# Designs tried in a protein design run: designed miniproteins, single chains, continued (4). Part 82

Each design is a single chain, and the fold is of that chain. pLDDT is the mean over its residues in the fold that is shown.

## One batch from the design tools (miniprotein)

Design m14841
Fold by ESMFold2-Fast:
Structure m14841 (fold): chain A 83 residues (1-83)
Amino acid sequence: LEKELEEKRKRLVQAHLDGIYDSLIERAEKANRPELVEKIKKNKYSEEFIDVAKELLRELGYPDDVIEQIINDIKDAIEELKK
């Protein structure tokens, strides 16, 4: 029971990360930054993805507090998947 709930939670976390990943690709494409699209694809589901996400969000003009919140959400999701 606990193991089934943990697996389901991991799948939801994975779907959340996939959503963030797709959103960041779409934003990079709309900003006409193909090099950031390639960086996102190369670093998919890795800890290096955090650095690429920070770079993209800063380039798109997001406030530092919003970037920190989004990055913390990504870090928490990656950490959850490692369990």
Scores: mean pLDDT 75

Design m14842
Fold by ESMFold2-Fast:
Structure m14842 (fold): chain A 90 residues (1-90)
Amino acid sequence: MKKIELKDGGSLTASRRAPGSRVDRSLYTAGVSEEMRDFTEEALENLRDGGAVTVHKLNGEIVFGSLAPTEEARRDLERIEKRFEERIKL
């Protein structure tokens, strides 16, 4: 597994398989959504063969994701995160 520390004190763990999809729709703020987008781009650049990524927040919250390391998968993820961010602002 690969571990990357986020600028806001969270961490990323990249693994071949996530233990399960655990997504909390109650993201705190748009700031958290922006952080997730930023980490996703950095994680993609740091993954050689790609795999699954896991985000650990400083307060013990965990976000799990499975990510294919392709340009299409990157676009789909950005698209999903953008729509999700728009939804939580409502």
Scores: mean pLDDT 41

Design m14843
Fold by ESMFold2-Fast:
Structure m14843 (fold): chain A 104 residues (1-104)
Amino acid sequence: SSKAKLAEEAGKKFLDTLKAQLDKGREAHEKGDKKKREEAAKKLEEEGKKTAELFESLGSREAAEDVLSAAKVGVEAILNGESVSVETGSLILAVGAEVSALIS
């Protein structure tokens, strides 16, 4: 269905953005580049909000809430220079499970 395809594409794009911005945030932290760290955090927050709004419009509040939670943890990790590999993995799995449930 078109609904399932939109959810799958949006979920994949969000997960790709989460990974990319966490990598950029880590690199910026190692180089002491506060501005690039803030830009990475902002981009993740904006993409998370957009993806959550789409999922809610498709009738999946749980997937929307999981996206917002993953984005929030990712943003906090980027801004604080924290390692979130374990937490990020868990959040990616949670978002993936909710997206899979929506498209099933």
Scores: mean pLDDT 76

Design m14844
Fold by ESMFold2-Fast:
Structure m14844 (fold): chain A 78 residues (1-78)
Amino acid sequence: SQADLKAEFRARLARARTHEEILELVREYYERLKEIAPSEVAKLVIDKEEERFLEEVRRMIEEGRSVEEVKAFVLSRL
């Protein structure tokens, strides 16, 4: 389920130590989410959400936000 997937990735994100690890986990989460999507329309919505979310996370990293700050942001959105 989506709830099980969120729980799995929240646990993995809690253990992430670098910006690179956080970005990779976000990409993997959305890939897994698309696999369980019930329709092509749902996949399209997920793709758009992934694009916007990754853009925001990358912007935070570019602005010099810490691993802890980026992690907290990602965890708050899952």
Scores: mean pLDDT 87

Design m14845
Fold by ESMFold2-Fast:
Structure m14845 (fold): chain A 87 residues (1-87)
Amino acid sequence: MELYEQAREEARKVFLKATKEAIEYAESGNIDKAVEALKKGRDEAVRILDEAARQLTPEQREQVERDRKLFVKGAEQTEKYLVEKAK
């Protein structure tokens, strides 16, 4: 598997696992832990992409930056949903 594609898939799996853990915490009524788990997963997904970026071309690094923004946006939208649902 190409380095960029492998890193993207690994980051996606980490983020999905963190999102699932966040939902489980939210379902138990612990919104603070849900948000913490989500942010930790986002940071780990970004870390995986940043580590891969050091070995990539400038063009591939541009794609990494787009993927980083998607994970950040996804985490922000999920956090907003969890907080709104807890009101």
Scores: mean pLDDT 83

Design m14846
Fold by ESMFold2-Fast:
Structure m14846 (fold): chain A 71 residues (1-71)
Amino acid sequence: MSGKEAGERAGKAVIEGNAEGVREAVEEALKGSQDAQVNAAAGLHDGLKHGKPSEEAREAAEEGLRRLLEA
């Protein structure tokens, strides 16, 4: 997965309230390059900052950010 794809996928999942999609995007980024991990984290952060996600999607994104920052 490219960095651009990782970021777009993560951000879209947060905005759509898709908690499972958020977790899948994080898992895919963790298996990818450092660029994918950085872009996924940026996408999650942007989705949380500018979106109005569901509580489940917000929690999944917060956990995903923690995992990506610890990687």
Scores: mean pLDDT 79

Design m14847
Fold by ESMFold2-Fast:
Order: structure tokens, then sequence, then C-alpha cells
Structure m14847 (fold): chain A 88 residues (1-88)
């Protein structure tokens, strides 16, 4: 069986202090997508768009796209964290 949202929240909080910042961002973003949070889905679509455009970009444009992807992950993670706090 798939874990419940409550079980996922408990597991996340238990591991939170042991995760790196990047791992916490990735975990929160993934939870946001799985929970159907609109902001997380919006950011995921933008990340997918940037990935599809990457082969036609020069190196400087790819560096900027990589920087933008990191910001999109952080923005989606922040939205997920806010939603998770509402579900206590």
Amino acid sequence: SLPSVEELLEAFEAERSELTEDQRIAALFTLGVLMGIPVAHEKLREIDRLGKEAPSLDEAQREEARRRVRELYREGAEAALEKLRELE
C-alpha cells in the first residue's frame, strides 16, 4: 500500500535534520508534485520546458537555464512546505 499523507509528513519530519539543503528542497518539491499542489505542478512544467529547449541553447544560455531550474525547484519546495504546514 502507498503511505498516507500523514505517514509521509511524519517520515519527512523524522529525516529533516539529517538531510542536506538540496535533499530537503528535492524532497519537498517531490511531495508537492505528488500532493497535486498547483504551484509545484506549474514549476514542474517550466522545468520540463527548459529541459526540452536545452539542446538548442548555447553554453551561456544552458548555464542560465540550470540556474533557473534550481530557482524553480526552490519555489516549488517553498509552496509545498507551506501546504504541508496547513495539513497538521
Scores: mean pLDDT 74

Design m14848
Fold by ESMFold2-Fast:
Parts: C-alpha cells; structure tokens; sequence
Structure m14848 (fold): chain A 117 residues (1-117)
C-alpha cells in the first residue's frame, strides 16, 4: 500500500540520518575534536532528526517526504560544515562536503525505489 511505502521511506531516511550522526561523531573524534564540540554537534543534529521525523510523519506524498528529507539533510550539512570550519581542518570540510553529496544521492535512490512500488 502507499501508506506502507511512505512508512518504509520514513524509516529508511531516519536510519540514514542516524548513521550520518554516528559517522560525523566518529570522524570528528578521530580528528581530535574536543568532546564538548562533539556533544554540541550531536545535540544539534539530533534536533534536526527529530524535526525531520515529525515532518515526514505529516507528509502526504513521497514527493513531499523527499523535500522534507532534503531540507533535513541541508540543515544537518550546514551544522556539520560550520563545526568543521570552526575547527579549521580542510580534511574535515572536504569529508563533510562528500557526505552531503552521498546523502543527496541516497535520498534520490530511496525515492526512486519507493516510487516504483
């Protein structure tokens, strides 16, 4: 059913965002970011995830859910990029930019898969 497809899309987007938060925390820790910076970043990213989940639950189409997922990704990317720039590490910045590109491609892949169901 369309409702089942929308629920699966929501769960996959939420799972992807949770993985992005874990990957960001791991990478920042590996590059020696202070624990307080990592904690603040985690809290800010988790707020975006919570907002995105709520908006996905209120969406009435896969197209609306895709736009919500893009908005959430854009917000998470900005937070991660701003933090990477504050640390002044060019490798952090490049890694965050690559993760943003991969996240957009993943949302596009999820949308195309579920649109066909």
Amino acid sequence: SEDEVMIRFQLDVVSMFQQFIRDVEKRFKELGAPEEVIKKLRDELNKVLADTRKKLQQATSLEEMKEVAYEGLDRMYKIALDTAKELGDEEFIKWVEEQYKLGKEAIDELFERYKRE
Scores: mean pLDDT 86

Design m14849
Fold by ESMFold2-Fast:
Structure m14849 (fold): chain A 85 residues (1-85)
Amino acid sequence: SDFDIYTSYLDSRLRQIQDLADQADDPDLGRRASDLFRQYRSLYSQMYDAISNGDMQRYQQYQQQMVSVLRQIRDVRQQIQDRVS
């Protein structure tokens, strides 16, 4: 599905962020990226369960939280990129 394709793409981007953090030799940014990755995966699982149970309100709440986490991931990626450049 389009959603699964997007999720796989995002996983690839998150792994790339971790690789860049390792290259920048910044353990704080690497840890933050890992924490955000785990939070995103947890929210994805909870969103999937909400859909499976027909709980559209929780689905929307988790989706909004995932958008917030994605913004934080983008900010961390930018910080790492600035250090590598």
Scores: mean pLDDT 77

Design m14850
Fold by ESMFold2-Fast:
Structure m14850 (fold): chain A 95 residues (1-95)
Amino acid sequence: MAAERERVVAEARRLGEEHPELADRVDELLKTNSPEEVARIIAREHPEVARVAVRRGRLLLEEAAKHELTPEQKEKQAELERLIAAMEEALRELE
């Protein structure tokens, strides 16, 4: 849903407060790329930021697992899981 893009942008801006150009980069990339592809690009260009995003994304998934989710919330959780997995994969390729 549209809220997924808003969440990715908000999380990127929060993590990228020390790097304002990164938040703008994520916003532009989301216009022409899937969230998973944006995650891979960010992981390759900014691996330290991606590692923080993965850690925080895992915490969000753990918190979501404690609650009864609607079908829409389950779809958002699955999308976040794919995003985190894409970042982790790209980070492993750098090692």
Scores: mean pLDDT 70

Design m14851
Fold by ESMFold2-Fast:
Structure m14851 (fold): chain A 68 residues (1-68)
Amino acid sequence: SAELKQLNAEIKALLDEAKAAKTKEAADRAVAGIRELMQQAVDRGIISEEEGRVYEGIAEQEAREIVA
């Protein structure tokens, strides 16, 4: 759907900004922003709670790799 495509683009943008900055602070901001996006998407019925948990897990893993 258009909403899922937009959500994925916003997640990618946050992670790309963190990757460019390569700081723990930027990685933490990206994770916080993604969690907020996931909560809003679940609340609006765009994704399920299960899908939200999967996206958050992937984002947290990628954020950890930025500072590794």
Scores: mean pLDDT 82

Design m14852
Fold by ESMFold2-Fast:
Structure m14852 (fold): chain A 95 residues (1-95)
Amino acid sequence: SMIEKELEEVREKLEQLEADVEGTRKYIEESTELSEEQKKKLLEVLEELEERLREYRERLEEAEKNKDVELAREVLEEAHKAAGETQERLKEILL
């Protein structure tokens, strides 16, 4: 159905965001250009986003069970907003 396709597209976008965050964690941990203090601060901020994404994933799973496309889209929008806010915080630490 169109509902199942739309829910799948939302799921894939959230999974891509989770993958991007994991990639960011790996680059921070493996960086030779960042000080240990910078790494600690960056990872603390990223860990907050990872916790929020886990909560968004649980909410998305509930939306999928209920075939609630509007809730699924709302969760994805909130996740993207959280990621954007986190990106700005990471930039401030690097200044």
Scores: mean pLDDT 89

Design m14853
Fold by ESMFold2-Fast:
Structure m14853 (fold): chain A 95 residues (1-95)
Amino acid sequence: SLEELLRRAEELLRQFRAETDEARREALLRELAGLLGEMAQLAYDAGASPELRARADELVELAVRLTDPAASREEKLALAERALELARELREALA
């Protein structure tokens, strides 16, 4: 469910904030990006609303940016926080 994916994503962000190893941080962000993609797919499957599709498209874009090796840790943290806010809005819209 979207709620379960959100709980997992929030846990990954908590782990990312505490993690000091770069390779482990990148692994956490790849896993988070995967969850964001799954959330977007649930929104696509749920309906034909242009607004929901736009939110799902933004989640996919944020997932790609989270895995950009050129982005700083600070930029990736901000992107992840934005993605979770968007995912919460998506959950509310789909409930």
Scores: mean pLDDT 84

Design m14854
Fold by ESMFold2-Fast:
Structure m14854 (fold): chain A 78 residues (1-78)
Amino acid sequence: MLEELTVTVVGTPEQLKRAVGIASRHAAESGVGVDVVSATPTTLTLRIVGPAERARADAEALAEAIRREAGAEEVRIE
């Protein structure tokens, strides 16, 4: 079964630019599909698609990496 998850990042434009770089590295390392769905100056929305058990774990790992490395104000998984 495939699952689709959304990771929403809220922060400054500089934090969001770092978040995009982190997402690209994560996609390359994990093999899970990560797409930028939308971007505003303060919000970045990423779509993650993969097998149900893997997609959730990968979304959580990506959210943790973004919080730790980008310093984003808020990171949500939906």
Scores: mean pLDDT 80

Design m14855
Fold by ESMFold2-Fast:
Structure m14855 (fold): chain A 89 residues (1-89)
Amino acid sequence: SSLQKQRQENTKKKNQEELSLLSEEQRKEWNRKYGQAYMEATEEAREYEKKISKSEADDYLDRLMTQVSNDISEELKKLVEEVKKQKAA
């Protein structure tokens, strides 16, 4: 497997562990945002494919999906840090 694919799997596992610290409502909202972001990224890549070569479209999709995964992981980290502070109080 590529290093990028391994990183994505590790991020997914870490996100699942962090999600376990959230309430059911926060977890549902997080899953909604995650799904929406991935749908939007996939749609953008699909539209871009109509204007460029397949190779360029594949590279664009890989970059876009990596960016989405990173942004979502950072948002989850911030949410978990907030929850931990509230529980410590």
Scores: mean pLDDT 71

Design m14856
Fold by ESMFold2-Fast:
Structure m14856 (fold): chain A 75 residues (1-75)
Amino acid sequence: MEPISLKPVLDKLPEEAQEEVERLALQALGAASRGDLAAADKYVAQAVEIARKEAGEEVAKELRRGLTELLDTLL
């Protein structure tokens, strides 16, 4: 059991933003596991926007990729 790690992307964010993005990522994964894909997409979008504002577009793209891969694994 080897989960895809978001830690390298999160380490590029300020500590305050890391906690918020991690919370949103967990909410997205929880929603997807319940079959609520609309809620999962909303949480992913919120996490990605925080990453974009705090660390720029490249980090936001990396986070979106990581979250999409995790969600695809659950589906």
Scores: mean pLDDT 78

Design m14857
Fold by ESMFold2-Fast:
Structure m14857 (fold): chain A 65 residues (1-65)
Amino acid sequence: MKRVVVAAPDEEVRERLSALLEKRGYEVVGTARSMEEALKLAEEKGADAVVVADVESGKITVIPV
């Protein structure tokens, strides 16, 4: 099972993306408002990646940890 941290400034975006990832077989081990917070949380929780959603650009970025 792949462990991920979700980062987005908007709570609704974090909730929707977390639900989508869990449906796809990922384990969401944490959520954060910023990429920096998400990277720290991913290291602490032993996550495999950080999934970042930028609401303004509509861009989703996956950062391996």
Scores: mean pLDDT 79

Design m14858
Fold by ESMFold2-Fast:
Structure m14858 (fold): chain A 92 residues (1-92)
Amino acid sequence: SMAEIEYGFELTKALLDLLLEFGLISEEEKEELLEAIETILNGAEEEKVEEARKILEESVKRIKEKVDALSEKEKEELRKKLKEKYEELKKA
């Protein structure tokens, strides 16, 4: 449903905001990722969707490497904030 797509997109925006707060992505990378996700969700031209998927895959790899480099304390704090954002959006 449209409501499920909207919820998923709002959750994704909240997750990207947390990644930015933790210094795991730049503001520019956040904007690029949001545009890529919107391109995929909106069913744009095949070539644009393929380019967007590549951007997402490359960014996910970089983010994973940065997350893996976090201390256990930072990982715990990130997990806590992710749970808080999920619960907040679930109530809306």
Scores: mean pLDDT 78

Design m14859
Fold by ESMFold2-Fast:
Structure m14859 (fold): chain A 64 residues (1-64)
Amino acid sequence: KLDELVEKAEKEISTLKDPTIQEQALKSVERLRAKYEAGEISLEEFEKQLDTLVLTAKQTEKLI
């Protein structure tokens, strides 16, 4: 279910300590959700991009 994937991602992002990275990641989740709801990407592509987004945010914070 879409809502479960989004909730899991948002919880992961909420563990980030940098407020700028957290805010950018949350905005990206919202944009990705909008693309899925518009039918521009499949659920599989949405999940893959969502996972990449969360991983990228976590890695970016570690580099600071």
Scores: mean pLDDT 80

Design m14860
Fold by ESMFold2-Fast:
Structure m14860 (fold): chain A 71 residues (1-71)
Amino acid sequence: SMFDKLLEALEKYKANPSAPLSVLFNEIAKIAGKSLNMEEAWELAREARELLKSKPVEEVARILVEKIKEK
């Protein structure tokens, strides 16, 4: 599912403090496919990075699924 793929990507990103935002962007863009353009995928990656500072990864993954499907 999209949730499982996003959860895996977010957990890997959170475990790697030195990973650039482009790593998260590439995973989100790949998972979302045609549902997001490049600008939207970058914006969502930035938002996910901020959310991970205060929220559990499972909650962040749910938020991202909702935002991708809303488009």
Scores: mean pLDDT 85

Design m14861
Fold by ESMFold2-Fast:
Structure m14861 (fold): chain A 98 residues (1-98)
Amino acid sequence: SAARQQRIATAQRIQAQIDAFIDNTPNLSDDQKAAIRQRITQAIDQLVYVYQASVNQLRAFHIDVINFIGYVANTHMTIDQINARFDAMMQQFLQSQR
């Protein structure tokens, strides 16, 4: 459907924008960048194909992810802390979209 094509196209644009934002964010290690990218790629795939998230929901997710990346860069988190905070962010996001 046209709506499904719009969701996929929006998700691809958001993923590219997030990847660029990660690359341009200071104070992130290469290991932190890799961990964040993996979690975001998996989350976007789930939002598009499992949850069938709308374009507006994908845009809201983009904002939450940008804020998350900024928080990580300013707090010098371990990979385990990044994963735990990402899980909390995803839970809060999914609850807010009800």
Scores: mean pLDDT 89

Design m14862
Fold by ESMFold2-Fast:
Structure m14862 (fold): chain A 68 residues (1-68)
Amino acid sequence: SKKEEEARKVIEKEVPEGVEALIEAVVNTVLKNILDNNDLDEEEKKELEEEARRERERLLEIARREQE
């Protein structure tokens, strides 16, 4: 857990400040994990990728409302 927190802090220093940048970084990590999973069928990968994109859009909408 501490190792995960340390890695997160390193990423935060490399990535620009902002909720949108954090959301994109998390979604990109999820997408990479989906693409790297050799056990998933092409159809399963497409479904999970589309789901990840929907979650990205949802999180960006929440971030936009919080900026208000």
Scores: mean pLDDT 69

Design m14863
Fold by ESMFold2-Fast:
Structure m14863 (fold): chain A 60 residues (1-60)
Amino acid sequence: MSAEEVAEKLKELMDQGVPLDDAIDQLKAEGASDEAIKKALDILAKEGVLTEEEAATLKA
């Protein structure tokens, strides 16, 4: 699963009211790698969906 695909799926789940931590766990269960998730969080921060602080915390 690509980082861009993970970012799009995270946005979709968040729009549905799924908490971001639960959305990440769901995508990991679907085969998303930790690397793809970290890159997706960077994409979401760049797009203004997340703050840089929120993205850094979730990548830790």
Scores: mean pLDDT 79

Design m14864
Fold by ESMFold2-Fast:
Structure m14864 (fold): chain A 84 residues (1-84)
Amino acid sequence: SEADRLKAEIRRLLEELKSLAEQLKKTKDPQEKAKILQEIDNIIRRIEALFQQLAPLLSPEEAQALLAELQATMKEVTKIIEEV
Protein backbone atom coordinates (compact mmCIF):
# COMPACT_ATOMS: atom_id res chain seq x y z
CA SER A 1 0.00 0.00 0.00
CA GLU A 2 1.01 3.67 -0.28
CA ALA A 3 0.94 3.93 3.52
CA ASP A 4 3.37 0.98 3.83
CA ARG A 5 5.65 2.52 1.16
CA LEU A 6 5.72 5.92 2.94
CA LYS A 7 6.26 4.26 6.35
CA ALA A 8 9.19 2.23 4.96
CA GLU A 9 10.75 5.37 3.42
CA ILE A 10 10.40 7.29 6.72
CA ARG A 11 12.06 4.41 8.63
CA ARG A 12 14.88 4.26 6.04
CA LEU A 13 15.46 8.01 6.52
CA LEU A 14 15.43 7.62 10.34
CA GLU A 15 18.20 5.00 10.05
CA GLU A 16 20.14 7.36 7.73
CA LEU A 17 19.75 10.15 10.35
CA LYS A 18 21.18 7.88 13.07
CA SER A 19 24.10 6.95 10.80
CA LEU A 20 24.85 10.63 10.02
CA ALA A 21 24.67 11.53 13.73
CA GLU A 22 27.24 8.80 14.49
CA GLN A 23 29.45 10.15 11.66
CA LEU A 24 29.12 13.66 13.13
CA LYS A 25 30.40 12.40 16.53
CA LYS A 26 33.57 11.03 14.84
CA THR A 27 34.16 14.04 12.54
CA LYS A 28 36.76 16.65 13.57
CA ASP A 29 37.03 18.74 10.38
CA PRO A 30 34.74 21.84 10.56
CA GLN A 31 33.91 21.79 6.82
CA GLU A 32 32.98 18.09 6.94
CA LYS A 33 30.84 18.73 10.08
CA ALA A 34 28.99 21.52 8.21
CA LYS A 35 28.22 19.15 5.30
CA ILE A 36 26.91 16.44 7.66
CA LEU A 37 24.74 19.00 9.52
CA GLN A 38 23.27 20.20 6.19
CA GLU A 39 22.50 16.58 5.20
CA ILE A 40 20.84 15.97 8.61
CA ASP A 41 18.66 19.09 8.12
CA ASN A 42 17.69 17.95 4.59
CA ILE A 43 16.67 14.48 5.85
CA ILE A 44 14.63 15.94 8.76
CA ARG A 45 12.70 18.18 6.32
CA ARG A 46 12.05 15.19 4.04
CA ILE A 47 10.80 13.06 6.98
CA GLU A 48 8.43 15.91 7.98
CA ALA A 49 7.04 16.14 4.42
CA LEU A 50 6.57 12.35 4.17
CA PHE A 51 4.86 12.22 7.60
CA GLN A 52 2.39 14.93 6.48
CA GLN A 53 1.52 12.73 3.44
CA LEU A 54 1.31 9.55 5.57
CA ALA A 55 -0.62 10.80 8.65
CA PRO A 56 -4.06 11.03 6.88
CA LEU A 57 -3.63 7.38 5.76
CA LEU A 58 -3.08 6.06 9.31
CA SER A 59 -5.37 5.51 12.30
CA PRO A 60 -4.88 8.09 15.11
CA GLU A 61 -3.14 5.39 17.19
CA GLU A 62 -0.74 4.47 14.35
CA ALA A 63 0.01 8.15 13.65
CA GLN A 64 0.77 8.79 17.35
CA ALA A 65 3.03 5.70 17.54
CA LEU A 66 5.02 6.80 14.46
CA LEU A 67 5.21 10.40 15.73
CA ALA A 68 6.63 9.09 19.04
CA GLU A 69 9.24 7.09 17.05
CA LEU A 70 10.18 10.25 15.09
CA GLN A 71 10.38 12.37 18.27
CA ALA A 72 12.61 9.78 20.02
CA THR A 73 15.05 9.77 17.06
CA MET A 74 15.00 13.60 16.83
CA LYS A 75 15.83 13.83 20.56
CA GLU A 76 18.85 11.51 20.12
CA VAL A 77 20.08 13.41 17.02
CA THR A 78 19.61 16.84 18.69
CA LYS A 79 21.62 15.67 21.73
CA ILE A 80 24.51 14.66 19.43
CA ILE A 81 24.35 17.98 17.52
CA GLU A 82 24.51 19.94 20.82
CA GLU A 83 27.76 18.11 21.72
CA VAL A 84 29.54 19.07 18.42
Scores: mean pLDDT 87

Design m14865
Fold by ESMFold2-Fast:
Structure m14865 (fold): chain A 69 residues (1-69)
Amino acid sequence: SYTFASAEAKAAFDALLALLKAAGLPDSTVPLFFGFEFPYEKDGVRWVVRLLTSSATHVTGYEIVRPAP
């Protein structure tokens, strides 16, 4: 099971999980995408972000990589 440093970390993780589910990928594939960039919309603004992790099961947050076009 995954653990989260904050509600914000969990929200970013849940957004990635929702994208993988929409793409037809099982939840077990999520760790394969921890280093990957994905689109994340917060407060009407689109960003490209990456999850920050301290281990394979602990998500500390996310970093903004760039604005989405």
Scores: mean pLDDT 81

Design m14866
Fold by ESMFold2-Fast:
Structure m14866 (fold): chain A 69 residues (1-69)
Amino acid sequence: SSAREAIELLLKLGYISEEEAKELLENIEILESLPAESEESKEAFKKIGEFLEKIKKKLEELGLTEEFD
């Protein structure tokens, strides 16, 4: 999936650790393997979203996004 490819790219670029990549991939596998309405899928979705938000903020803080006030 595109999400899995994005995680592998982030790992290759060094923006996330191997442990973080494994956790993200495990949660993606849960979403792909279990019904969307399951509690495990709901928790996996939340964890993925929260983790991606942290990565996004880290990349923004590294100057990959600029805004002039």
Scores: mean pLDDT 72

Design m14867
Fold by ESMFold2-Fast:
Structure m14867 (fold): chain A 75 residues (1-75)
Amino acid sequence: MLTTTQVASVQAAAGQTVTVTVTVTGSEPADIITVEIGDDGRVVSLRVEEVAPGTHTVTHTASESGTIHVYLASE
């Protein structure tokens, strides 16, 4: 069963850098999904990173004014 949890949702101005700490619990790898959505509701960028259990720092610089969403997808 795939579970997706929203870790953070941050409003950002163009050129603003957002840093989010993501903790993956358990023994299985998980995917960190970073989505940039512009103020018009369009997806500007999407990044998926497989990570091992532990604490990870995600850094993203916004290309446009909007919202940066970080999700954790695990089984």
Scores: mean pLDDT 80

Design m14868
Fold by ESMFold2-Fast:
Structure m14868 (fold): chain A 108 residues (1-108)
Amino acid sequence: MREELRKRIEEIAKKLGAEAVGGGGSEIDGVELEAVIGVFETKEKAEKFVKEVVELYEELGYEAVGEVIETDGKYVGLVGAGKGDEGKGAEEALRLAREAVEAELARR
């Protein structure tokens, strides 16, 4: 993930009172994939985080999709973004982020 993009995502998360925020990017077969995760106390804050992060990625020319998962009394906002290969990357990045959260929860 680019440093400026990471800082902007962290600022959004901090403004919305995130308990945790993380993300990463990869390039697979010429498709740039990025995933972002924020953990919040309320569904409303998680949904707003997803909306603002999706809008940020779209402003930068990415295709982005997001969802909110409820787990252990917390709300996890997930965003997948991709640049290249006609939007397939965004859905794949979101799927990978979801699987990572589910795997972490299964270990605890």
Scores: mean pLDDT 78

Design m14869
Fold by ESMFold2-Fast:
Structure m14869 (fold): chain A 98 residues (1-98)
Amino acid sequence: AEELLKKGIEAYKAGNYEEAVRLFTQAIKEAEAVDPTSLLLAKAYLYRGNAYDELGKFEEAIKDYQKAIDLASGDSFEEGALVVAAATNLAVAKRKLE
């Protein structure tokens, strides 16, 4: 899952958002099969939401951001930073649907 997450991030940075969604979707499937509560799974949802937002797929982005928030329930700095990023992007995506 981590290798697919890295490839998805590379595709996202290159502006290949459809490819990023595909890679993050595979990362999510692999991460869910190993540990459905993992921080890697939460990150994969956040990054796929970002790619959906860039594609104008705001309803899909909102669902993924909500999943990232729901999964990031720990007290670590990285989990807190992920929740802030996901919640901020969620609010922006909801506004784009107005």
Scores: mean pLDDT 82

Design m14870
Fold by ESMFold2-Fast:
Structure m14870 (fold): chain A 68 residues (1-68)
Amino acid sequence: SSIAENATEEGIKEYIEALKSKDVKTRVRAVELLGEIGSEEAIEALKKATKDKDPEVAEQAKKELAAL
């Protein structure tokens, strides 16, 4: 069970899994949300997303990292 204080941690795990999605839109959204969170786990996921096959996902991840 997730408690409110840990809701962000659960969300981070879901967004990291979403980065493995075949859907580009899903990966872009996950990158944006990870950028808003800005935790160490989110930053590591964003670094991986900068190597994404899709240039829109990779560019968004780079922008999110630059804003942190």
Scores: mean pLDDT 77

Design m14871
Fold by ESMFold2-Fast:
Order: sequence, then C-alpha cells, then structure tokens
Structure m14871 (fold): chain A 78 residues (1-78)
Amino acid sequence: SMETLKEFEDAYKEALRKAIQSTPEQAKETMEELHNFAVEKGLYDMGSEYQLKLLIEVETAHLRKDSEAARRAAEALG
C-alpha cells in the first residue's frame, strides 16, 4: 500500500541520518535493519522488487560515500 511505501521512505531517511553519524559497523547494522523492515512489510507484493532493491542500493552507496555509485543507482530507479 501507499502507507507501507511511506513507512519505508521514512525508515530510509532515518537510517540515512543514523548511518551518517555512526561507525561503519553501526551503519551496516542500520542497513540490515532497513532491509529486514522492507521484507517484513511485504513491499515485494507491490510488484516492485527491482525498485525496492535499487532504493536499498542507493542507501548503501550513500553510506559508503560513493557518490558515483549512488548516482548510477538513482538513475536506474528513475
């Protein structure tokens, strides 16, 4: 549902803020929590497994501070 997607977007933004302020180990945990949240919410049932994967990839690329990888992932999503 749209509500579920919004929850994911809110979780994504919170994970981003948390990861920027954390150690690499904590950032990895935050990414794993975000992935588990998406799975539990059944976002794949919305028929957008590829889009969901790209959203996670964008977050992962950003946490690695790889702006080029993040740009490519975002372009694939858009």
Scores: mean pLDDT 64

Design m14872
Fold by ESMFold2-Fast:
Structure m14872 (fold): chain A 91 residues (1-91)
Amino acid sequence: MEDLERAKEMAKKLIEEEHEKVEELRKEIEERLPAELAAADPETQERLRRSAELSLHLLKELEEAKKTKNYEEAAERMVEYFLKKQEELKK
């Protein structure tokens, strides 16, 4: 419970601070990912793609928060998505 609450608070703060840098974050992913994928073995490529999927989901929530100004809800969705992905990896 407490860890989840802290994660939500951190996500909310991140959204509030970084929603203005959505384009910069997107550019970083677009520039880094192709080079990292080209240098990686197949197993590492799979991990990089999962990381990129998570990052892209964060960017979508930041874009939505910037438009709706509903940072609390966006932070909750980001934390829920992160937890879901963690459980999918562990089962």
Scores: mean pLDDT 69

Design m14873
Fold by ESMFold2-Fast:
Structure m14873 (fold): chain A 68 residues (1-68)
Amino acid sequence: GKEEEIRRLEEEIKRAEEELAEAKKRFEEISADPNAPLEEINRAIGEVLRAIGDIFEAELRLRKLKEE
């Protein structure tokens, strides 16, 4: 039911937050390297943005369910 879907979304958010933490760590490591190509930096930024998007989408779905 709705409560089960809420729990699943909360778990998805936690996993996405872990993915964001890992993506941020990779971005920090690559951006700290003065010899890193701009393409690698841009890719790392893209991974961070994707993870943020995943969290935002899951939070919106969770909000919509709670507003029903």
Scores: mean pLDDT 82

Design m14874
Fold by ESMFold2-Fast:
Structure m14874 (fold): chain A 99 residues (1-99)
Amino acid sequence: MKALTPEQQLALSRATLGPRLRLIEAVKAGDLAAFERAARELIEVAEAAGGPASAVTVLDDAKGDVIGLRNSGEVSTDVALRALDILTRLRNEHALRAA
């Protein structure tokens, strides 16, 4: 796949900042409903800013954030696993549409 330009990466980062922060706050609170809403917003803004492939990239980044929060002890293993299941499902659904 074509790598994003630095300008495209900056635009993507700016567009996704709000949803990504909401996603992190939701998982720290154990609010999986708010987490799924934030993840869906993240997909929509990433697609708008960088196209369908960018949504897959930001979901993979969000998965890394959840794993990091679990490893730091900020999120329980049970909450982290459920959040990762949500991200995996959304990523697979989106990847099929992007193909």
Scores: mean pLDDT 80

